# Designs tried in a protein design run: designed miniproteins, single chains, continued (2). Part 65

Each design is a single chain, and the fold is of that chain. pLDDT is the mean over its residues in the fold that is shown.

## One batch from the design tools (miniprotein)

Design m6385
Fold by ESMFold2-Fast:
Structure m6385 (fold): chain A 74 residues (1-74)
Amino acid sequence: AEKLLEEGRRAYEEGRLAEAVRLFAEAARAALAAGDLELAHEAAGKLQEVAKKALEEGDEEAVAAAEEAGRAFD
């Protein structure tokens, strides 16, 4: 789970917003499955931050990925 968080952060820094969304969503799911609520909460928070940036920049692929990821926590 921590490794997925680091990969997501790298993707975000490189401007790969859709990939960052996918990695943070996977990190959050892996953390939840492992019972690591702190890591899951952090990953979900970063996912929301990337989603906001994608929306502001008009990255439709990243926005769609974030919507799919958000539905998983409904």
Scores: mean pLDDT 77

Design m6386
Fold by ESMFold2-Fast:
Structure m6386 (fold): chain A 70 residues (1-70)
Amino acid sequence: NEEAKKYAEKAIEAIKAGDLFSALEYAAKAIQATTDEEAKKLLQEAADHILRGDSEKAIELLEKAIEVLE
């Protein structure tokens, strides 16, 4: 879960930097690094919002995933 959490944090940093490609890559790595189904669902929803250009909702979902992974 620590690795998944770090990737989710990096995804948030990438979104804030305007690098949506890196944000998607980090979100995908976070999904692969966890077996927690609730966290996976939140991370997948965050990735969908990144693809839609909805940065605010993507960050909220990534922050919720980080809470679940703690």
Scores: mean pLDDT 85

Design m6387
Fold by ESMFold2-Fast:
Structure m6387 (fold): chain A 90 residues (1-90)
Amino acid sequence: MAKELLEKAREALKSGNYDEAIKYAQEAMEIARKNGDKELVADALELLALIYKKKGDFTKAQRYAVEAVRLYRELGDEERALEVAKKIFT
């Protein structure tokens, strides 16, 4: 399940295994896109933004964060959109 892959990505991020975290997050995002699960796509984009910020790749972090914010707003989740902006841009 895509949600299970996102949890694996979060655990890999906690352990500092950024490449593994990216792999699981991207796999989760592809499954979520195929299933039309926009919320889970936004969750995966937010996690990718955080991983790239921790890697020091601020250009990729910003790109993923902007996409996540846009999707959360499309879903009417302004609170989560603000959390992404606060976490990545602060």
Scores: mean pLDDT 87

Design m6388
Fold by ESMFold2-Fast:
Structure m6388 (fold): chain A 66 residues (1-66)
Amino acid sequence: SEAELLAEIAALVREAKALAEQGRYEEALTLVQRALDLARQLSDPVVRRVAVHDLEELAEEIRAKL
């Protein structure tokens, strides 16, 4: 369901941020990429666009630390 996808994306984002705080940027980026794959499966086009944009920004922030 949409709610299950959003919950999994939120969990991946929380884990990615925790890994980034530990300096584990490559692992954090892998989780953000997984979250992006899930975000592209969201059925609502507005929710999908916002989620993809936010996750791409997070990926860029993490990549800047590599």
Scores: mean pLDDT 90

Design m6389
Fold by ESMFold2-Fast:
Structure m6389 (fold): chain A 65 residues (1-65)
Amino acid sequence: MEEATRRDAERALEWAKENGKEEEVQKFIDAAKKSGILTEEQALAVLYALEVMKEAIDKIIERRK
């Protein structure tokens, strides 16, 4: 589980660098860590999953318009 979460976290960081969203991702991580709800790796994994889901939904919507 932890290894999979770390892999997703690394993937999220790569995605952020490729899309110029490093600052936005860092702000989210800082907020999550400050709240104590999620670890840095868990926050990144959740953000990556959410972004992948959003992109998939956007592609479906775009295809149908």
Scores: mean pLDDT 68

Design m6390
Fold by ESMFold2-Fast:
Structure m6390 (fold): chain A 52 residues (1-52)
Amino acid sequence: PIVSEEQLKKTKENFEETTKKITERARKLLRSKDPFDQGVGEVALAVVRASS
């Protein structure tokens, strides 16, 4: 589907803001000594990295 320039800009901005929030959460989880929390943080970072 075709998107407008305005929609593309809004999508990019929302994506970057969401990516920042996920990255902040992931960094906190990775600093946890709980292996489960570390795993969740790694998955979140992998999603962010795949999107960049």
Scores: mean pLDDT 76

Design m6391
Fold by ESMFold2-Fast:
Structure m6391 (fold): chain A 96 residues (1-96)
Amino acid sequence: MYIKIPYETYKNSKIDEKNQKIGDERLRKVYKEVFGREPTDEEIEGFRKFADKLLEDYIKKNNSKFVNISKTLLGKTVAELLREYEELKKKDPNFW
């Protein structure tokens, strides 16, 4: 993720059902490569909410009209973020 776009455009894109489905398919593919199994719908939704929270927190901290998705996710790959999310869930059962 390396695109710098207006935050409003990013939010509207994520609400688009077609874009959500494409995103979910990509997340499922990366999840299989990282963990060797199919993710559940709840795991995909939980990860998406986690990534969105990281984006919102970055925008608030930097008071920016634009999002650099790569930098907003701390320059991490989707695979690295998936691993971090699952490890956080294991260590804190109240992490939701």
Scores: mean pLDDT 60

Design m6392
Fold by ESMFold2-Fast:
Structure m6392 (fold): chain A 60 residues (1-60)
Amino acid sequence: SELAEAHKALQEIGDEMVKAGASEEQIRSALAEIAVEWHEKKLSVAEMRELGKEKIKELK
């Protein structure tokens, strides 16, 4: 399902944020924002991953 694919993408983005040195609070906040954008703007999995990369850049 699309929901399952989106959840998998969020988990993988979270893993990349851990590798980037983000705190648990930063990860939770960023993943929540990505999930909201996914729901509101009907993002693809690829677009979610691009948004995740942008969030990681903002952490540094």
Scores: mean pLDDT 80

Design m6393
Fold by ESMFold2-Fast:
Formats: C-alpha cells, sequence, structure tokens
Structure m6393 (fold): chain A 55 residues (1-55)
C-alpha cells in the first residue's frame, strides 16, 4: 500500500482487501462503491477513489 492508500484506509476504516478491490475498479465503480457502502457524498467518494486509483 502507498502512503495515500494507508491514510484513506485509516480515515474510512477500509480493509487492505477493499483497497485492492477498489484499485481494480474504474473511477466510476469505485466512486459508487464508496457512496453506497460508506455514505460518502459523490464529491467525497470521487476524491477518495481518485486518491486510491492514482496512488
Amino acid sequence: LTVVEKIVAHELGLTEEEIEELRKMSLEEATKYLMEKYGLSEKQARQTAEAILNS
């Protein structure tokens, strides 16, 4: 895991397995997953997904 992925995992309580699954998803799929599972707004979910996918 990169530093960014570790920070995001800590803030949201994401498991390492969830981060690896998110990295396999498109930006749209990862954004939707975070909105549905963690109740994030579209903006927060997209920013979080971008951080995970671009790390």
Scores: mean pLDDT 75

Design m6394
Fold by ESMFold2-Fast:
Structure m6394 (fold): chain A 60 residues (1-60)
Amino acid sequence: MRSEYQAKLRELAQRAAAKVAELRRQLEEGKISEQEMKERLQALDDEVQAEVEELKKKLA
């Protein structure tokens, strides 16, 4: 009950990690380049960053 920040952060991180894993699979399959993966990771980071910042301000 005291790990609300950790629980929400973990959930957010899991969603982000799943998307990163998807990009890694595409890279390994040769469907995208490392450059393209980095661009997509940047977009993902923007989304995650916004939610993490809100959690940090209130809960951490």
Scores: mean pLDDT 76

Design m6395
Fold by ESMFold2-Fast:
Structure m6395 (fold): chain A 75 residues (1-75)
Amino acid sequence: KAEAEELAAELRAVAAAFGRWPVEEATRRATEVLRRAGELIDPRLEELARAAEEDPAAVPAYAAAGAGLLDKAAD
């Protein structure tokens, strides 16, 4: 429960910082968090990580979607 909340917060932080960080670093950070959440909480998050790796410009959208799934898992 607390872990899902922490991972969701980290995904939101990456999405918010996306324009300030190098794209490669923001993408790597987002996909690491999404993969970890996929292993621990909801396997759909691992699929979001794969999608983000293929389209780095959409990383903020995938990070937001992942955070939403984690919020539901925390409930």
Scores: mean pLDDT 77

Design m6396
Fold by ESMFold2-Fast:
Structure m6396 (fold): chain A 89 residues (1-89)
Amino acid sequence: MSKQELLNRAIGLILRAIGLEFDLELLEKTATEEQRPLLEEARELVRRARELAMEALKLVDSDPERAEELLREAEELLRRAERLLREAE
């Protein structure tokens, strides 16, 4: 993957995480007691994914292989968070 592709992927994941944080905030306002643990887990996953994607941005020039690894992990965490949000609906 090119450095430009890694940068674009990292930025895309950060924006996706921000969007999910917004969705979580809206869902929390109407959440039942049973839904709250799912939303809390999803929030933690989104937070970790954003941190990993931001770390990957720092590594794109110095360690692109590690950056790609972090981006793959961030994508997996966001996918899991999105699944939990669907279960909470």
Scores: mean pLDDT 85

Design m6397
Fold by ESMFold2-Fast:
Structure m6397 (fold): chain A 103 residues (1-103)
Amino acid sequence: SAALAEAQRLMAEANALIREALGGDEAEYAELQREVNRILAEGNERVAAAKTAEEREAAWRETEERVIEATREHLRKAGASEEEVERIAELLREAFAARRKAL
């Protein structure tokens, strides 16, 4: 779908900026990706367990916010500026919004 393609494009842009903001620290990037994958796996389980559309939306929004917050924490710890942190957070929000339209 067009929405899925857009979500993938935005996620690729966000991940490129994350790697740059981490100063090319591949070990820190890998640690962040492991945490993000864990959050997404837990979120997918909550979405699958949801009985209503409202519960599914709430589970996805909570998962999105957890990923964004984990990313912000890793970026701040690495010394990224608040401007760079918020720019990346906004791209992640846009990517998640596009992905939700594809579901």
Scores: mean pLDDT 87

Design m6398
Fold by ESMFold2-Fast:
Structure m6398 (fold): chain A 65 residues (1-65)
Amino acid sequence: ELVEEFLKYLKEELKLSDYAVNQIKITLEDFYKDLPEEEQKKFLETIKKMVERGLAEGAARRAAR
């Protein structure tokens, strides 16, 4: 399942806490159920890029202080 692969990526590759992964899971499950399958794939890729960008921007913002 695409959602399970995405959550595994967040936990194993991005090293997010179980709490953060669970919050993302709840948000995804609520939103995801209403999307067509093609849009579901695009949505997960968008969220993945946003999380990766957010982590990079957060690190840069802290380094700028």
Scores: mean pLDDT 71

Design m6399
Fold by ESMFold2-Fast:
Structure m6399 (fold): chain A 92 residues (1-92)
Amino acid sequence: SVSTGTDAAAEVEAIRELARELIAAVRAGDLHRAALLAAALGITAVALLNSGDEAARAEAAAILRRAAEELATLPEGAELAALLRLMAENLA
């Protein structure tokens, strides 16, 4: 990977914002928007995995685990919670 420091930090902040928006979409019952946000999270997680920045990957994994715990409390959130847990495991 050619990304270092600054790029990885930007990807972590993107994951943080996408996770926040995903939880809001699920709470609103906007499952179409939730699916698009989950796809964006997956793309960003893959970019971060390829960064080689262990600290950034660990921070992103922690964000995704917290988001998964929140999603698991929501009526339509269980499958998305499982997906975010898998993303976090791959980043750890």
Scores: mean pLDDT 83

Design m6402
Fold by ESMFold2-Fast:
Structure m6402 (fold): chain A 55 residues (1-55)
Amino acid sequence: SKEELLKEIKEGYEELKKKFPNMDKELRDEVLEEIIKRLEELEGIEREEVLKAIE
């Protein structure tokens, strides 16, 4: 479901920050934008919903 996907994305993003605490903000933002684009194209999940889920 959409809620399950958003939960998975939140957990993955939190794990990414924990495993790579010294990762550049620019690189993290680039990865996040790619995920948002794919979720919008494949699942119809709006950008704002992804941003709200990871907040």
Scores: mean pLDDT 77

Design m6403
Fold by ESMFold2-Fast:
Structure m6403 (fold): chain A 65 residues (1-65)
Amino acid sequence: DLTRAIAEGLGLMLRSVSPIIERVELRGDTLHVWLKEESEEAKRVEEVARKIAEAAGFSLEVHYP
């Protein structure tokens, strides 16, 4: 499934960019991102993830600890 493969690639990319990303999962058409902390870096990661999800046509939900 191309959509799943794209989501898996995005998850790998995001985790390689920031160590505070705990996991990334695609559930339906929503990309879920779990963060390890609440910080200025976490806010920047959320902004980047939102732009990436929008560009890929996914909804985004970010989960803080």
Scores: mean pLDDT 78

Design m6404
Fold by ESMFold2-Fast:
Structure m6404 (fold): chain A 69 residues (1-69)
Amino acid sequence: DLEEKRKEANKKLEELAKKEKREDLLEAMELGDKLKELAKNKDVEGAQKLLEEFMEKMKKKAEEEEKLK
């Protein structure tokens, strides 16, 4: 049934856009802004911590997405 397949595909796309595309883009933009500020202040330790936290958050998010299937 085309309606069922369209509904399923649309729901998956919406969840991907909301969780991967939209949130990842917003997080990347925020990370970029913070990194620019830290770079201007030459705060290398702060930049490393921010990147490490971002990487851990991305790994945790991937695990949560597996549960939401």
Scores: mean pLDDT 66

Design m6405
Fold by ESMFold2-Fast:
Structure m6405 (fold): chain A 62 residues (1-62)
Amino acid sequence: MKYLARAVKDVKKHSDDTLELKKGEEVLVEEQVGPGLVRARSLKTGEEGLVPKEFLEILKEL
């Protein structure tokens, strides 16, 4: 399921696979990859990475 989401808090990068986000940044979620983990693309930078789903607020389902 694809959807637009926004980071509810700052997300720090802790590995090469993770996406760094600042609170309020919008992302396109492309794929769910595990329990509570999604692959998303930053709409600000175009970078892709893994983000805990709990740090995202769904704005619009696509």
Scores: mean pLDDT 80

Design m6406
Fold by ESMFold2-Fast:
Structure m6406 (fold): chain A 86 residues (1-86)
Amino acid sequence: GRTVAATVSPATARAGETVTVTTASTADLFAVLLDAAGRPVAASEVAAGSNTADLTAPAAAGDYTVVARAADGSESAPVPLTVLPA
């Protein structure tokens, strides 16, 4: 599997704000936003030639996590994201 690592900035966002996911690799990766139940609620492709992907904070406030996923199923350690009401 690929070694993947991710960070998210900001770690706290309001509903509808853009958060940037930064990965350690420019390989074909997806940034995936997971709800408290571990269900995917948003995903964005890491741009070609970049190590970042932008996600829109979901309309529902709460505690989320972000992972980077590679095509081979390898995932980063989950990173927390707190979404505040708009």
Scores: mean pLDDT 77

Design m6407
Fold by ESMFold2-Fast:
Structure m6407 (fold): chain A 77 residues (1-77)
Amino acid sequence: MVEELQAKAREYVKKAEELAKKYPEVKEYARLALGYALRGDLEKAEEYIEKVEELGAKELAEAVRKAVEYIKAWQKA
């Protein structure tokens, strides 16, 4: 159900927000990735996820990537 996909996305967004507190230097890139994904711009979302990963916040990048996957899934449902 779309509701379950939205719940999973919220779960990973919350995880990303908690991880972003440990990586304040990449927090803005993580926020931009989530913002672009919510607007349907998945190419821009991926660019900012890669930026977060390149700057060493691998756990944050992974959480954001999972959130984007669920956002994409519910938007197509």
Scores: mean pLDDT 80

Design m6408
Fold by ESMFold2-Fast:
Structure m6408 (fold): chain A 83 residues (1-83)
Amino acid sequence: MDMEKAREISDAVSELVTEAIKRIKEAAEKIKNKSLAASLYTGAAIEIVGAVLDAEDVEEAERRVREIAEEAIRKLEEIAKKE
């Protein structure tokens, strides 16, 4: 079933997801607008969870998590630079 496959993928990428979320949080902490930082951090976390649940395999889940994290961090760093 899809849920068991999603769980296996989630378990396989759990360390990557934890590290990605940690990096996004650290980037968000540098932003002066804390409401904007919280919104972007929460949005990225939801997008990462969705990508893992929608992935067909571990390789796709890893790729999507990395891409989402990299884009979220880039956006957060651009906001911090413009403040």
Scores: mean pLDDT 83

Design m6409
Fold by ESMFold2-Fast:
Structure m6409 (fold): chain A 92 residues (1-92)
Amino acid sequence: MRLVRVTLEVVSGEIKPGDIIEILDKDGNVIATGVASRDLKPGDRLELQLAVTDEEAERILAGEVTAKFYKIENGKKILVGEARVVRAELVE
């Protein structure tokens, strides 16, 4: 496992506290998950620390990942926003 610090910038949508954050590789696989702790709008930035595999860390550092935000409503996962990675760094 590696620790990677990522800064995300919201590019679309409206995110609320409790919405699920998914970090996705270029193939659409979920490599990390989190939860939004505050209201976020396009242009807002947030920082996450992710515990990931060495391979996943390399993908994140290469900029080959995106972030999406989801809410769960009636058992369905609903897209509420998207973000890009604007900074990534290894912390271990």
Scores: mean pLDDT 83

Design m6410
Fold by ESMFold2-Fast:
Structure m6410 (fold): chain A 89 residues (1-89)
Amino acid sequence: HMSFSEIQEKLTEALTLAASGDPARLDEAARLFDEVIEQLEKEYPESKELIDKLREVWERVRAAGRATPEDVREMAEIFLEIEKKKKEL
C-alpha cells in the first residue's frame, strides 16, 4: 500500500515539474501523475468522481504545456477532498 502522504508527495513533485514550462519536465510530470492516478484508483475507489476531476485539470495542464498556480490550487483542493471523503466512510 502507498500511503496518502506518499501519493501527495508524488503529486507535489509532478506539479512542481509541470510548473517549470520545460517540455522534458512536463513529460516526467505526466509519468508521475499517471502513477498518482493509478494509486488513487486502487486506494480510493469511492472517490472516482474526484479522481476524474484531477484528470480533467491535468489534461488542461498538458494542453497548455504548463501548470499555472490556479491549476496547482485546484488539484490540491481536489486531493484534500479525496482524503476527507475516505475519513467520512
Scores: mean pLDDT 83

Design m6411
Fold by ESMFold2-Fast:
Structure m6411 (fold): chain A 68 residues (1-68)
Amino acid sequence: SMAEELERLLLRAYLLAEAGRLDEARADIAKAVELVQRHPETRPLLDAFLAYLRSQGRDDLVAFAEAL
C-alpha cells in the first residue's frame, strides 16, 4: 500500500540521518512529501513522523520537510 511505502521511506530517512547521510535522508523525505501530495490520505503518517522528529531534536529535518 502507499501507507507502507511511505513508512518505509520515512524509516529509511531517519536511519540515514542518524548515520550522518543527510543528503540521502533529505532525498527520502522529499519523496515522502511527494507521495503524501499524491495520496493525501497518508498525511497523518507524515504528521506523526514529523512530530517524532521534533521529539528527537531533529528540527533541521522538520524544517526541510515543511519547506517542501
Scores: mean pLDDT 88

Design m6412
Fold by ESMFold2-Fast:
Structure m6412 (fold): chain A 91 residues (1-91)
Amino acid sequence: DKEKLELLREVLRAAEAAVRQAEEVAKEAEKKGLEKAVELARKVKELAERIAEVARKGIEGEIPLEEALKEIEKLAEEASKLAEEAGELLR
């Protein structure tokens, strides 16, 4: 399915952007002395890196496209919740 491959490529780009964003959030939190926000941003970065890994494996045919998309959905939900919590601590 070419559409699923294209979706995985978009997810990979988004995950790479999320890694960069989480790094910036962590730096800002560290500057403000917000230890919990730094920890949450680190966890978001780790989840985004895992999403990128799963997307790459799907694109390269190491795992079925359907399986890759299901795993990404789970990881993305976890990352979104942690990113929201970290963002609230920086306000």
Scores: mean pLDDT 82

Design m6413
Fold by ESMFold2-Fast:
Structure m6413 (fold): chain A 58 residues (1-58)
Amino acid sequence: SEELKRRIKELDEQVKEYDKKAQEAIANGDIVTATKYLFLRIALRSERFLLERILKKM
């Protein structure tokens, strides 16, 4: 569906933002913040993967 395709694009942009924040935290030696954003990025990528699979099965 078009909604699933749009959500996937939104997730791709969110992943990019969290990756940037994780890299900034790593550069500043903030391991706790870096770990947080890396986990959030993984969660978003997992959602994207599931939505893409659903879209392909429709």
Scores: mean pLDDT 83

Design m6414
Fold by ESMFold2-Fast:
Structure m6414 (fold): chain A 72 residues (1-72)
Amino acid sequence: SEEKKKIIEEKFKKVREVTLEAQRRYDAFDAGIKYAADNPELAEQLRQARDEAGREAINKVSEIVEEAKKKI
């Protein structure tokens, strides 16, 4: 019980860190897109980079959750 609780807490901390980092990157790209409002090509490149960063974050969270499920 206590051992499983610690594993859950550690995995939750990792998910939180990945999520917060992803949020920071998303906010930075979103700000960049707004700043590049007069440059459609740059805005599109920033949108693509934001989407890619989002996919990477989702994959990392998925991996952490799947590893936790196997160890519980």
Scores: mean pLDDT 82

Design m6415
Fold by ESMFold2-Fast:
Structure m6415 (fold): chain A 77 residues (1-77)
Amino acid sequence: MEEDAENAIATARSLIEEMKKLIEDVKNGKISKEEAKRRALTLIQAAYIAAVAASYFGREDEAQELIDEVKKLEEEL
């Protein structure tokens, strides 16, 4: 259970970092907003699933922080 929670949190954080890179690439003109949105759809879904899994394994506060971050990044796209 502990390893499952840690893996879920690590997965969500990794996906959040990929979303941040997409946002930065849009700001720097490296990719279009449309391209970033397409790539982000899978990342957003996977990050939410990982955060929910972390909550299920007892890391509710950390899971909520991850969900809030994903939601914020989704709105920035």
Scores: mean pLDDT 83

Design m6416
Fold by ESMFold2-Fast:
Order: structure tokens, then C-alpha cells, then sequence
Structure m6416 (fold): chain A 92 residues (1-92)
């Protein structure tokens, strides 16, 4: 829903403000977010986001490798997907 999309947008903003590099793509019915330049605090933000997204009924998977992460989010409606993509473009 819109709450899951809002959390995702807020987390992307926080990552960008912390100097992380963020790439957002749509792969089928899923939003894929690739992040680089992560520190321990940013990795914790992503882990907390996964828990919050799952509590809202979204499906989230997080893969962390060094200072990089790939977050895959399913279960967003098309309006939510569009909002995340537009926000990611507008925040950069």
C-alpha cells in the first residue's frame, strides 16, 4: 500500500542524505533497489525497513555484500511502485 511506498521513499532519502548511491529499477512486479557506499548505520536502516515492509504485508528481501546491498520489494500496488520510482528520480 501507500504506507509501504512511503517508508521506502523515506529510507531512500535517508540513504542519499548519508552519501549512499541508490539505483531503483522495476523487475516484473517488484521494485529492486541497489545501494552502494553503505556504512553500518545505513545497513541497519535497510534491515529495519525490511521488518517494517513485511509488517505492512509487503515482501522484502535484502542481500548485503560489503558496502553494497540489493533490496527487492514485492506486493506494492502500481501506484506505490510509480511513487517510489518518481521519488528516487526527484531525490537525485
Amino acid sequence: GSEAAGLLIDTIRQLLERGARVEVSIEGDKVVIRVGGLNEESIQLLKDLVKQLEALGAKATLEVSGDRAVLTVGGLNPTGITAVVLAAIGLQ
Scores: mean pLDDT 83

Design m6417
Fold by ESMFold2-Fast:
Structure m6417 (fold): chain A 90 residues (1-90)
Amino acid sequence: MTPLPTMPADNSVGGVVTEIKGDEATVDAVVTVDGRRYRLTLTLKLAKDGGGYAATGEAVLDGRRYALSGRVIRDERTGDWIFAGTATPL
């Protein structure tokens, strides 16, 4: 699997985990909404799910709130944790 998420159309999020503390992860992320790309640091809440984590969070982009959901999976070759998910308008 490639570490970079390629999502089809609207409201995608992906990035590399820079830090994990307890049940939270900090991610250097790119969020794509309505054809616009936003680079930001996200804080995600993690829940253990097999070999990875289910991840949830929120972001505010151009004054609009989005719920973030996806997975954090470890790349065994690099040791990096990769986040891939979706952004849903609130």
Scores: mean pLDDT 77

Design m6418
Fold by ESMFold2-Fast:
Structure m6418 (fold): chain A 78 residues (1-78)
Amino acid sequence: MSVREILRQIASAPEEVVDEALKRLENKLDPLILEQIRAGIRVERGIRKANGEPVRDLPVDEVEKLILEAAELIKQRL
């Protein structure tokens, strides 16, 4: 799965759930990688909202896992 596909999945979750998952990972991930993920989520969330796509009830643990997968892929490019 590409970084963009993972970011799209994260962006499908409620904003509050995504924010909680990001907060849990703030001290576990590189700040530059975390900022790239935050920026990507904001872009994909905007696209979903513009398209009228519904929010998906993803649990915070699943969103946390997706963020870690995106971080690993970004890290491999650095």
Scores: mean pLDDT 84

Design m6419
Fold by ESMFold2-Fast:
Structure m6419 (fold): chain A 90 residues (1-90)
Amino acid sequence: SAAERAEAIALLDEAIERLKQAKTKEEALAIIRELAARLSTFDDPLVQALAAYLEAVAAEMEKMSDEEFWEKVEDLIDALRAFRAYLAAL
């Protein structure tokens, strides 16, 4: 629905800004998992697929070096921005 789309966009915008400000791996992982948990409650299959992807990425990121971790955070921000733009164009 349009209301669910607007809510998903707001959650993505919040998560992007929080990730840009995250100073620790623990904080970044908490942001990613919180976003995944909230998106998992949506009925939209694409939003649910994003939630599953975020959980998988968070589990992978726990095992990364500091350099790999922060590079992955930047990649994830770009991916979230792309998904947000897709939802906004619907």
Scores: mean pLDDT 89

Design m6420
Fold by ESMFold2-Fast:
Structure m6420 (fold): chain A 68 residues (1-68)
Amino acid sequence: KIEEYIDKAIEAIKSGNYEKALEYLQKAIEAAKDNPETVEYLQKAIEALKSGNYEAAIEYLVKAREAA
């Protein structure tokens, strides 16, 4: 469930649909709320995405997926 939202967010970032990526990341955070490590990486990914650092955003999402 968490991994599905993260994978969809990565796909959205790669396709340039950053608004849709943010929606999936919000769903991932809600699904992962009891896992502080995963939430931390998801929050860092959102910050990177908002700053236009798409490479860093994807790297944080991979770490979030591994922590889930």
Scores: mean pLDDT 84

Design m6421
Fold by ESMFold2-Fast:
Structure m6421 (fold): chain A 102 residues (1-102)
Amino acid sequence: MKVITVPSSTTVGELKEIIKEESGFKNPKIRLSLENSVPPLPDDTPIRDLLERAKEEGYLLFVAIEGDKILRFLVTSRENLDKALEKAKKRGIKLDGIVVVE
């Protein structure tokens, strides 16, 4: 499983491009998946702001989809990393990558 570190100023759009590159897929669809109904944010939104909105979960889940293949990327802050990983494990989520925000 790959672990990537990005600055807290990283935008949603920039993170989608990073996940696209890390997926190794030629033409993936990148989707944000949350358990809570969080409205979609513009691509210029800092990931930090999105993490604050998802603070009860402590993470965001991004999925890269190409045909029948799905890769799951957990996005969280360094402070919430252990808690986010425990929650994902309890929910049976298989992770293909982790993105740590600072």
Scores: mean pLDDT 77

